Designed miniproteins, single chains, continued (2). Designs and how they scored, part 52

Each design is a single chain, and the fold is of that chain. pLDDT is the mean over its residues in the fold that is shown.

## One batch from the design tools (miniprotein)

Design m5778
Fold by ESMFold2-Fast:
Structure m5778 (fold): chain A 75 residues (1-75)
Amino acid sequence: EKEKKEKEKLRKETAEIILEEGKKNNELELAQKQVELLNMTDEELRARDPSLSEEELKEIEEKLLKEQEEVIKLA
């Protein structure tokens, strides 16, 4: 499943960039929270709002992917 591997790679790369930047700025706690928000799983999204439909989850996932790509581009 190519898409899953690409998403996992993006999560890893964004986490690495954010944490590295937070480490430089002594803002590790803020960086960790940012990583958590950007890399939320479907299960975590459903836990926040159990009424989310499959279409709504997909929309949120796409938004998170765009934010992850933005972090990578700015690095």
Scores: mean pLDDT 71

Design m5779
Fold by ESMFold2-Fast:
Structure m5779 (fold): chain A 69 residues (1-69)
Amino acid sequence: MEEELKKKYREEAEKHEKEADRAVSQGNFLAAAVHYARASEAYKKAGDTEKAEEFRKRSLDYLAQWEAA
């Protein structure tokens, strides 16, 4: 029951990670920041606090690149 919910959140996080990676490839840093933030939230709900922090940091890094562009 709890494991099934965590699996759904991990799948959600992976989906957002792929969308963010695609946005980076297209130079869409704002879209990348948004999707990495979504991935971070989903990893946090899945109980993966290390990946949540990693993707939170990536989101902020891409947001900064968008502001500098």
Scores: mean pLDDT 85

Design m5780
Fold by ESMFold2-Fast:
Structure m5780 (fold): chain A 88 residues (1-88)
Amino acid sequence: DPEVEERYKENTEFYKELQELLRNNTPENRKKREELIDKRATELAEYIVRLMEERGFLKGSPEERERLFRELRETLRKILEETLEELK
């Protein structure tokens, strides 16, 4: 699936950028890492919600979509932060 391959490539590039920022552990780079994690979690949450809508698992009230998106974003952010800890 080309979309899955694209997401895998994006994820690889994301962790490469995190590794560079971790190597030079300044307060500015810590903020940049936090911003990258937040951006990636947001992008992945939107992708998952879209797939669920396309596959008919989510019958869209805007309220239900927003709740699911928010919960996925927070979960993904925690997973990405835990993965960063393992890169030390």
Scores: mean pLDDT 76

Design m5781
Fold by ESMFold2-Fast:
Structure m5781 (fold): chain A 80 residues (1-80)
Amino acid sequence: SQMRRQNGQQLLNAAQQAQRQSLIDPVQSTNDLISTATSLDSGVGNGVRSVYNRGSTIGDQIGAQSGIDQAIRSGNGMLG
């Protein structure tokens, strides 16, 4: 689907932005990423939140990186 590919590219762009912002505020950047992911696909947004929550038990930066990595995987999956 063309829409699925467009959503995948938007998610990858959001993940790249979150990666830059996570150096300043890992919690806020990841919440913004989860919000964007959820607006594109609720299942993807839930997946990013789940891995962020798991990683954040170790540390905010680890939570942010886990969430960003999940968003990148999901975005690439949408591109086919």
Scores: mean pLDDT 85

Design m5782
Fold by ESMFold2-Fast:
Structure m5782 (fold): chain A 74 residues (1-74)
Amino acid sequence: MSVVEELLRLLEEAAAVFPPHDAQLIRAMIEYVRAHPDDRALWLELVDTAIRLAERHGHQELAERFREVKERLE
């Protein structure tokens, strides 16, 4: 699986488990990543936001998986 496919998969998982307000933000991020497949710098910013949201809501394993994707983007 490519790094972008893994990122999109994790964002979909986040949207399924986050509260509705944050799930909508993650869905907007998914559409942004799909629209801008070459904008790796913005993907890093989106991943950082997803990590903070996952930590805020107690999804530590999901936050760690986003960190792994971040390392692959760097």
Scores: mean pLDDT 82

Design m5783
Fold by ESMFold2-Fast:
Structure m5783 (fold): chain A 64 residues (1-64)
Amino acid sequence: MMSALEAAELLVKKFGEKEGANGAKMAAQLGGQSFPEDASAKEIAEKLDERGAHALAQLAKKYG
């Protein structure tokens, strides 16, 4: 399974930075974390807990 960082990079590559960051923020919220609106997808992915990282990897897997 992809790492959170790899998942974020895949989403950014396919949908762009803003949409990739939005996906990462959604995954973070599922893990109980909140990030600033201006946080990049990479910054979010580096700080995700296990639940958020897993959710982000599942989201990226659906687009692969």
Scores: mean pLDDT 78

Design m5784
Fold by ESMFold2-Fast:
Structure m5784 (fold): chain A 98 residues (1-98)
Amino acid sequence: DLEEIDILAAKLVELTAERNGVPIKLTPEMQEAVERARAELSDSVTEEEIIERLVKLISEELGVSEEEARELLEKMGPAMSASAVEGLKKNLEAEKKK
């Protein structure tokens, strides 16, 4: 599921760059996710479909509402990754252990 977040985030970054003509710098981790996205995702997948799938996955992983997950995705933008979601999940779990 975290791997799927990396794949979808990488595809969203590519689609956003293509639409806006903005060059995006990919980390080695994002480049691996891009290669997996090319193998696993259809070329016809839309930016909106990817956003909806990411929102659901982030919501499930963090245990937050889809509305909160969408706000997190908008705030983080191209910084969204499996590592970022994992870090947020650990912080939320630490708060609940009070």
Scores: mean pLDDT 69

Design m5785
Fold by ESMFold2-Fast:
Structure m5785 (fold): chain A 82 residues (1-82)
Amino acid sequence: SALEEVRKALTEAGKALSEGNPDAAVEHARRAVEALKKSNLTKGERDALVSAFEQLAKSAEDMGHPEAARAFREAVEAAKKQ
C-alpha cells in the first residue's frame, strides 16, 4: 500500500541519515513525498508521520545537512495535506 511505501521510505531515510549519507536520506524523503500524495491517512497515521519527519528534519539540521532537513520538511507538509 502507499502507507507501507511511506513507512519503508521513513525507515530507510532514518537509516541513511544515521549512516552519514544525507544524499540517500534526501532520495528516501522524496519517495515518501510521492507515496504520501497517493495515501489516504487517518488522523493518527498523519500525526505520527508528521512527528517522525519533523524529528528527522531536526536531526538533519543538527548534523549540518540542510538539504536533507528541507526534504523532510516537504514530507511533513505532504503528510499534513492528507
Scores: mean pLDDT 86

Design m5786
Fold by ESMFold2-Fast:
Structure m5786 (fold): chain A 71 residues (1-71)
Amino acid sequence: SQRQREIESLRRALAAIEASDDPTVLRAALHDALTVVTDPRVQALLREALAAGDREFAARRVREALAILEA
């Protein structure tokens, strides 16, 4: 389902962010997730993460996005 594809995309983004402190990896992971997700709440969280450019903040925002889709 689309919802499962979005959840898997966010899980991949979270794994990439947690595995690397490279800002290029962070930006790529967030951009990739944004191409898949359709929920405007989730899109807003990912855009906030991308704008902040902070690894820990981004990880938290992706976890919040996952909680929305897994509810």
Scores: mean pLDDT 86

Design m5787
Fold by ESMFold2-Fast:
Structure m5787 (fold): chain A 87 residues (1-87)
Amino acid sequence: IYEEIGRLTGLSPTQIKILELIYENGELTQAEIAEILGVSQSTVSRNLRRLESLNLIKHDKKTSKYSLTELGKEVLENILKYKEKLK
């Protein structure tokens, strides 16, 4: 399922999981994402930089939290619809 979504979006499974977590929680820090996913902060940092470069997430410099852009919400909602069709 994540490989199919990766072909449609160009996103890795880890990047899709990060988008899902931010969507579910609204806003998360890098450290919170690393804790929830059980991965290193360096792994999260690399994936967050990629997602920011694609304009799918935004970083609030005052809170250090990441949230979805409008494009990021649209992409993730399409991913969730695709997952629903695969059930």
Scores: mean pLDDT 79

Design m5788
Fold by ESMFold2-Fast:
Structure m5788 (fold): chain A 91 residues (1-91)
Amino acid sequence: DIAALEARYRELERRARALGEATDVASEQADKAKAEMENAERTVSPEVAEELRNKFNQLKSQKDTLQAKYDAARAEAAAARARAEALRAAA
């Protein structure tokens, strides 16, 4: 049923899009934290520098996790699309 495959593909694309948006936000937050850490490195106490480093590391880890989920969702969507296109071509 091509219609059912198209519905699944749209669901997978929507899921991938939402994960992509979340990954972009997390990436911007990680980049901002990195810039704050680098800019502050020579002007703050060692304790504050360590807090900024820990914040950056936490945000980077969150971004990396979201990126992995996004890549997996995008791969599933691409596979579903390829299957739907192959079935259309065969019909």
Scores: mean pLDDT 82

Design m5789
Fold by ESMFold2-Fast:
Structure m5789 (fold): chain A 87 residues (1-87)
Amino acid sequence: SKELQEKVRKEYIQLANEAIEAAFEVYREAQREKLSDEEAIERAKKRFGPAGGYLVAAIIASREKDTEKFKEYFNQALELIVKEGEG
C-alpha cells in the first residue's frame, strides 16, 4: 500500500509540474503582449480551466512577494488538479 501511495503521489507531482509549466508559458505570453495581470489570469482560465487561472495568480503573487496569496492560490490550483486527475 505504501508503494502504491508513493506511485500515486509521483503521478500527481508530474501533473502539477506540467500544469505549472503551462501556466508559466501563458504568463510569459501575456508579459510579451503587455496584458494586465487580470487578462493573463483570464487567458489561463480559458485555456486550462480554473486551475490554470490560480497558477497564474500564484505566479503574480510570487512576483509581488506576497507569500500568503501565493500559498492560497497555489493550494487552490493543486486541489483542482487532484480533483480533475481523479476523473
Scores: mean pLDDT 82

Design m5790
Fold by ESMFold2-Fast:
Structure m5790 (fold): chain A 95 residues (1-95)
Amino acid sequence: IEEALKAAEEAARHAREAVEAARAGDTESMIRHLEKAKEALEKLLPLYPVEARLAIQLLDRGIAAARAGDLESAIEYAEKALAAAQALVRRLREE
């Protein structure tokens, strides 16, 4: 589905931008991009409920870590969420 692929690509893009913001020390920008990645993944819940929910959980943990000042854990969760979003993109391109 073209809309699902677009949502997965949007989620991957925002997760990548969150990691880049974190490396630059911009915690506010990181949190904003993680929240936008989560919004994009929520659009995939009806079609890919297990995969989208797991990626959203990783994003929620990343946001919580960032707000707690645990930047190392926040980056790790953001990178895992990016990998999950990229896996969804690959799966959708095969359909």
Scores: mean pLDDT 85

Design m5791
Fold by ESMFold2-Fast:
Structure m5791 (fold): chain A 93 residues (1-93)
Amino acid sequence: RARIREAAARIAAAFPDLAAAVRRALSEMVHAVHQGDEAAAEAALARAKALIREMADRAVESGVISPEEAEAVVAHLTAALEALYRSLRAATA
């Protein structure tokens, strides 16, 4: 877990604009869930996942992290996003 967090921090520091885009997609997802807009919430979740994948791929290409670290970070963050989405949906049900 410490290694995944360190790798994620290195990626975010290397690609601050993409990290900001992920934060915007998360805010859009939270807002859409609160508004009851399931389609918008799912679209925002999909965008957040795609941006995380793009950051990880660019980090591998630039030598910031290894491909193995990239897969671990993507899997961990994707699982965390899906857990957050489920929790928000449960809270607004």
Scores: mean pLDDT 82

Design m5792
Fold by ESMFold2-Fast:
Structure m5792 (fold): chain A 89 residues (1-89)
Amino acid sequence: LAAVRDAVIARLDALIDDVRFGAAFDPALTRDRVIRELRRLAREARAAGDTRTADILEQTARQIERNPDMTEDELIDLLRQARDQIRAA
């Protein structure tokens, strides 16, 4: 479980970087890609038996999906919050 959690955290850090560099070109496309990746990571975490990490990722994806007017900075902050929650779990 710790190894899966570390891998998810590393991927979230990579997503934060992708948002920082990609959002300037297409905010809507960047947002959709983030939602898809979070849901993919959630399925992988759940398959590995880490239901807490999966739940955090699913909740984060839903929050982004429900807030289409979310700024790039708010999106990055939300991803950082999810990363920190997973690290603390």
Scores: mean pLDDT 81

Design m5793
Fold by ESMFold2-Fast:
Structure m5793 (fold): chain A 82 residues (1-82)
Amino acid sequence: SKAERVAGLGVALVTVAEDTELSDEQLEAAIAALKEEIKKLKPSPEELRRAAELLREAAKEFTSPQARRAAERVLAVIEEAQ
């Protein structure tokens, strides 16, 4: 589903942030790329809500401050997209 694809893109970004110390500029670039991919997929508000739920569940497994910060930024993007 589009919800799973959006959540998967978000989890991939969070995983990179966990494994790599991203600068603020690198994180913002990754978030901008995520926004464009979400626009391309044209998810419904219901699919975006499901993606946010899936991301919150997956984010429980991440413990690093960088990963948590990235997860919060991804979640905000998904919620802002409605």
Scores: mean pLDDT 83

Design m5794
Fold by ESMFold2-Fast:
Structure m5794 (fold): chain A 93 residues (1-93)
Amino acid sequence: MEEVKKLALEAAELLRKAAELLKEIDPQTAEALEQMAEGLEELARSGKLTEEALAAAIDSLKKLLEVAEKKVGKEHEAVKLIREAIELLEKAK
């Protein structure tokens, strides 16, 4: 599904930007976000963007969002990017 792939790749780009912003503040969360972006790109490339895969990615990102919010606050640009990525994946579902 071309639209699902497009949304997943856009979400992956937002997660990579969020990871770059968090790299100096929380390297562990930054690395986790980068791994999530890579996973979404691979699922898009292999055609494995199932509803189950998207739901699992959303669940994991919501947990990473909570960690980031506690570390840098809800108004930080990285937190906004993670929220936007989650919204894109919810639309893809």
Scores: mean pLDDT 86

Design m5795
Fold by ESMFold2-Fast:
Structure m5795 (fold): chain A 81 residues (1-81)
Amino acid sequence: SELVERARRLAEETAAADPKGRAASDAVLQALDAIESNPSQAETVYRQAEALAAKVAETVSEETKRLIEQAVEELRRFVEA
């Protein structure tokens, strides 16, 4: 739950920092919901969110890219827990 809360917060901060980062934020939030509903799909859902977030990160500022990277890292920690 704590890892989920951290990932949700970072995803929301990403969208708030730059509207262009919203697709990455949405991908992380959707992944968290999907993993909570079906943990057996965690690895697949995580990899899909990571790939989408990486594409979005190439289109935003370095500051927003750092927030995206942090949100994805917290999602990874949740999946590996």
Scores: mean pLDDT 82

Design m5796
Fold by ESMFold2-Fast:
Structure m5796 (fold): chain A 98 residues (1-98)
Amino acid sequence: KLEELRRELEEKRAEAVRLYVELSDSEERKEIGKLATELFQLLEDYIAGKISEEEYKKRIEELRERAKKFPKEEQEGIERLIELAEEILELEKKIKEL
């Protein structure tokens, strides 16, 4: 049902925003917050058709490599944001198919 897909999309976007705030909530997390900001920008650019799927995937892998220099908790946070971005893209696609 379209309304349920829209609700799930809203919930996933809200979860991603909460995680982003958590990852960027202090001066100590400023650098990891920049990676989270770049991820959101890549997601929105891909949804808007400004970048190709191949460019999106390449940029996400570059972001994953950059995240490896951070502590495990912050790496896991970025990986969860990437998962949420993939879930958001899948929901956007399903909504367009209706």
Scores: mean pLDDT 81

Design m5797
Fold by ESMFold2-Fast:
Structure m5797 (fold): chain A 72 residues (1-72)
Amino acid sequence: MHPLDTLSDEELQVLGDSMAETAERYVAETGRLPSREEFWALFEPLARKRGEENGLSKEQIDKVIEVGRQLL
């Protein structure tokens, strides 16, 4: 089963928005695409913050981050 199939619509939205914002911020600041490690360093705290702002539980946020890590 694909990892994305385990996420709710709200969790998928947080994942997608966090990934898009991570890439956009990095390119805006550096003018290049991030490495996997550079992407992860920016993505994890951003996904946690966005999840909290959208009312996700800690367990839901941890699930979004784990799925995000698997996609990298």
Scores: mean pLDDT 80

Design m5798
Fold by ESMFold2-Fast:
Structure m5798 (fold): chain A 82 residues (1-82)
Amino acid sequence: SLETIKKFLENYIKYLKTVKGKSEIDALKRAIEMLATVYFFYSKDAKEAQRVIEEAKNTNSVKKLRELRKELLKKIEEVLKG
């Protein structure tokens, strides 16, 4: 259900705030892959989902990865509100 997905996203955001150090990059990349999959499932926008996954795969910048995660979360929230 949509309520289950909202709770999942809230808990996952909370989890990501606890990850630090060398594992943060790997955790953010995994998070972006999962969020892009959720976004694709609801939006059916395969091109955008794939683009974000590729951007995440090709960067090791925590700042850029956090920005990509934030953008995906916002897009997912907009789709889930519709």
Scores: mean pLDDT 77

Design m5799
Fold by ESMFold2-Fast:
Structure m5799 (fold): chain A 73 residues (1-73)
Amino acid sequence: MTEITSEGRGALRGLARAYGPAAATRVASEALKKPGPIDAQDLVDAAVRVLGLDRAEVEEIARAGIAEDRAAL
C-alpha cells in the first residue's frame, strides 16, 4: 500500500511550492514517523510542528496543492 495517500501527495506538493523542497522533505520525514498511510491532515500537523507555521496558512497551502492535483485529471 502507498505510504502517502494521493491527497497527502497533493498537500506535500503545495508545501514544496510555498516553502521549498527542503522544508517539504522535513515535513514528509516527520509525518512518516507515524505508522500506516499518511494523509493531508498528517502532513499539515507535521508542518505546524516542524516549521512552526500558522495552521490556517498551512491548511490553505495544502488545499491549493490538492485542488491543483485534482484539476490535472
Scores: mean pLDDT 78

Design m5800
Fold by ESMFold2-Fast:
Structure m5800 (fold): chain A 97 residues (1-97)
Amino acid sequence: AKEFLEEQLKKLIEEEGIDEEEAKEIEEEAEKIYEKHKEELDKIIEESLKEDSTEEDKEILKLTLKALIIAILIALKRGEDLMTTGHVGKIKKLIEE
């Protein structure tokens, strides 16, 4: 699951024509955004977890949120307007701040 998400993110970066240096800059920017908005993102994770969720499920959700931040950053840098709802919409607003 975790490895699959990392591979899908790498594939997205390659398909968008982003080189390794630009990819690293986007990943570093995403990490800074995650740390800056950690409290809000942690709330999104908690709201998404069920009573029977495991520690592994929590780690997968954290990785998914980081992957979504990276995907949104790529779209914004390419001049794409992502109109989304729910959790993706909340994350987009955090990035646009």
Scores: mean pLDDT 66

Design m5801
Fold by ESMFold2-Fast:
Structure m5801 (fold): chain A 70 residues (1-70)
Amino acid sequence: RAEARRVLDAAGLAATGLLLRRDPDPAVQAEGERLIAEGEALHPLARGVVRALEEALARGEAVEVDLPPL
């Protein structure tokens, strides 16, 4: 349960960072990169979630995040 919360918090930071990276402002892009790194530091699964979200967004698909059993 605590594990699921940590994964969701880390994924939330990473997802917010991905959105900020799309901004044309370099300062906003830098903040996005910082949030992604912070999310990855919180939980190693955040990196996998970021990759899955990037792939889904590139294809225009609905995002479905599979969490491992706790």
Scores: mean pLDDT 68

Design m5802
Fold by ESMFold2-Fast:
Structure m5802 (fold): chain A 118 residues (1-118)
Amino acid sequence: MSDEELEVAKRAAENLENDPNFEVKKEGKTVTITNKGGEVQLEALRKAAEALSKLPEFEVKVEGNTVTITSKLSAEELADEELRRRILGEAFELASKIEDPLAKGIALAAAYLAVSSV
């Protein structure tokens, strides 16, 4: 993963946390995203969840309007910058295959937040 791609993922996380259509809650390595918008936002959230569910490092649960993403990483693994960059690189590649730009942003944001230790 490039430094530019890492910055894009970080900005996606900031954008998602400030989006009034979504409620974002982060508790350690668990990210909960709740749709407060319409069907377009719900569709995008579900597409992001489907993409992230393909990565073995994430546990993804979809419950109505809420998606919960938990990284399976230990505290030591979350402190490993190279491992975090590798996982984010895989998430970036999967997100790049999503045609919906909102879903791409949500997938990148959720992955970044779920592997962020600080």
Scores: mean pLDDT 81

Design m5803
Fold by ESMFold2-Fast:
Structure m5803 (fold): chain A 86 residues (1-86)
Amino acid sequence: SSELVSRAVGTAIRVVGTTTQSLLDLRRAGASQADIEQVQALGAQGLELAKQAVRSDDKAEADRLIAKADAVSAQIEALTAAALAA
């Protein structure tokens, strides 16, 4: 449905925003290259999950993929907070 596509696209925009903000914060703080690479990898994973949700014809599958992408965004935020506290 158009509503389901809109939700999945919104999730993709949120993942990109979270990843971009985290990378900016980490680079400004002089965080390790390993932390930067981990956030980049998580961001790519979250975006792939959101793209799969956009392409899904099944609401239950799309809802699961959106939830997984949201979990990846939370993981990026947690990793960023931990790296900045070190």
Scores: mean pLDDT 88

Design m5804
Fold by ESMFold2-Fast:
Structure m5804 (fold): chain A 81 residues (1-81)
Amino acid sequence: MEAKEILKAMYDVLTSTPEERDEAIEKLAKILGLSEEEVEEMKKDPDVIREVMNKKYEELLNKLGEDKLREIATEVMKEIE
């Protein structure tokens, strides 16, 4: 499920070390279908990362609803731990 992959990639970005963050951003951007220019902006500006993640989270929330999104997030947390 695409939503599960997106949530995993978002978690990776949020929990990454500074050294890992560029790779985590690139993985998220690939899943979201973002351009190389958008990836470079995300790497340079944490506010851009936040805007991209918030926008995608709102899209998932509107598409799936809170209950289903919460279930997917719970599965992601179990697989990462």
Scores: mean pLDDT 78

Design m5805
Fold by ESMFold2-Fast:
Structure m5805 (fold): chain A 67 residues (1-67)
Amino acid sequence: SELVANFERVARNMIESSKDPLKVLDDMIATIERLIAAEKDPARKEQLRRMLEALRALKEKLKAELA
């Protein structure tokens, strides 16, 4: 999804500019999880789930780069 790709790019830029990248990423993940729980539209819920998958992939990549 082009929207998911754009979201990943913005999230990556925010993470890279932070003094605590893992905290920013965890805060973003928590926010999207809350939005998914509150969302009643299945199509919007699917979009949010894909954004959550992108954030989790970014977290695993960042953890690997720090190891």
Scores: mean pLDDT 81

Design m5806
Fold by ESMFold2-Fast:
Structure m5806 (fold): chain A 62 residues (1-62)
Amino acid sequence: QKYIVKLSVPHPTIAAETEEEIIAKGGKIEKYINIINFQVTLPANAVEELKKSPSVASVEPV
């Protein structure tokens, strides 16, 4: 399933940490839409964990 992940703040360090978290949870970065939005492929169980991250504002299905 594809999702758009929106960061809480537009910081390169936070973006990198969030990217590593997505990959660690079995996800894949598909595309960078802009400085705070990524399109990702992510397993459903990882969505809830990612939403709990303070660096993540939202995770929306595409």
Scores: mean pLDDT 77

Design m5807
Fold by ESMFold2-Fast:
Structure m5807 (fold): chain A 70 residues (1-70)
Amino acid sequence: MGLEALEKAKEAIEAGDNAALIEAVAAASPHLSEEARKLLEQALFAPSREEAIRLIEEAMEIYRKEQEEK
């Protein structure tokens, strides 16, 4: 569930849909660690779409590793 919400956040940034981005971030946040959540927050305040996408990809990578290590 958290990973799907992060994927939607990335798609929203690529499409320039701020409403979809906010919805996806709200859906992902309860399922994320503090580290991954901080990256999501940084993505919302990123100066460019490219930087925001990189930060979300980093959050996705952290989330995936946390699910594997449990």
Scores: mean pLDDT 77

Design m5808
Fold by ESMFold2-Fast:
Structure m5808 (fold): chain A 98 residues (1-98)
Amino acid sequence: MEERRARAEAAVDGLTATLDEAAQKGSISPEVAADSKAGIRGAVENALRALEEGDRSKMASYATAAALIAVSTANLVKDEELRQKILDKARELIRALD
């Protein structure tokens, strides 16, 4: 569990850093970046809690919610390289939760 939490938190940090980069480059607003980061962190924490409780179905639902927030935010990013980077980080996060 400790190693899975550490991997998930590292993946969240990578994803949120990429969202901050998108905001700094003007691809999304700072408010959109802040809301997306909060939503992703909340969903991941709920996914990890569900895993600790043995609820695989709840975990999968929260992991999906985190991915949907990341994908929706990536769709607002006009820079193709940066959009792809967000999607790559979202995939890393889903893998970390497996």
Scores: mean pLDDT 85

Design m5809
Fold by ESMFold2-Fast:
Structure m5809 (fold): chain A 74 residues (1-74)
Amino acid sequence: SSEKLLEKMKELTLWAGELIEKGGVAEEEVDERMKEWIRENLTPEEQERALVQLDTARKLREIGDQIDEELAKR
C-alpha cells in the first residue's frame, strides 16, 4: 500500500540524511545511492512511484536554484 511505501521512503531518507551528515558522500552521489536502494528494496510498482517522487523533489530544487539565479542577476 502507499502507507508502506511512505514508511520505506522514510527509512531511506533517514539513512540518506545520516550519510550526508557524516560527510562521506557528495549530494549527487546520495541521489544515485537512493535510486539503487529503491531498485534493490522495492517492488517495480513502488520503484516507479518512489523514483517519480525523487525526480519531482530534484526538479523543485532546480527550479528554486533558477529563481535564485534570476533574482541575483538584478
Scores: mean pLDDT 72

Design m5810
Fold by ESMFold2-Fast:
Structure m5810 (fold): chain A 89 residues (1-89)
Amino acid sequence: MRREELRRILEGKATPEEIEDALATFDSIVRLKKSADELEKKATTPEQKRAAKRYKDFIDSIIQSALDGLAERLGLTPEERERLRELVK
């Protein structure tokens, strides 16, 4: 679904190999976001909630860096960068 939308955005701008690398990066981002969300959902004590928030902030920073790097490498327009960010929400 969202992975296929990413493929469509990259078709015509990247080689097949670059598209597969971008999809692998996207799959990694989705996994990282899911792990951060699951940790937050499992947090019950104030200490656990603070730890979960710090982890989520750290992962969000990594995700943003990865998306910016991907957009730069593939020469994505500002509009395509926004679409890419929406796919990982």
Scores: mean pLDDT 78

Design m5811
Fold by ESMFold2-Fast:
Structure m5811 (fold): chain A 85 residues (1-85)
Amino acid sequence: IQSLIKELNEIAEKTATELYLKGDYKAMEEFLELASRANVALEQKDFETAMKLIEEMQKVAKENGLEESYRKLTELKKKVEDMLK
């Protein structure tokens, strides 16, 4: 769980920085809000909610052309999904 939270926070920080540098402050704020909610869900071991929030983060990354962030979020989602099985 700590490993998943650390990975989420690293992805969120990098993605938010890229959105900030692009001047897309609205997408940055939306992404950080989703990341915060996903962090809380992981802390509470609510893996189903965490996966849905990560999916919303993937949409924001894809819509903004952040392919590396999208890839890392896809990997993170698979790790969270494995926690349910």
Scores: mean pLDDT 83

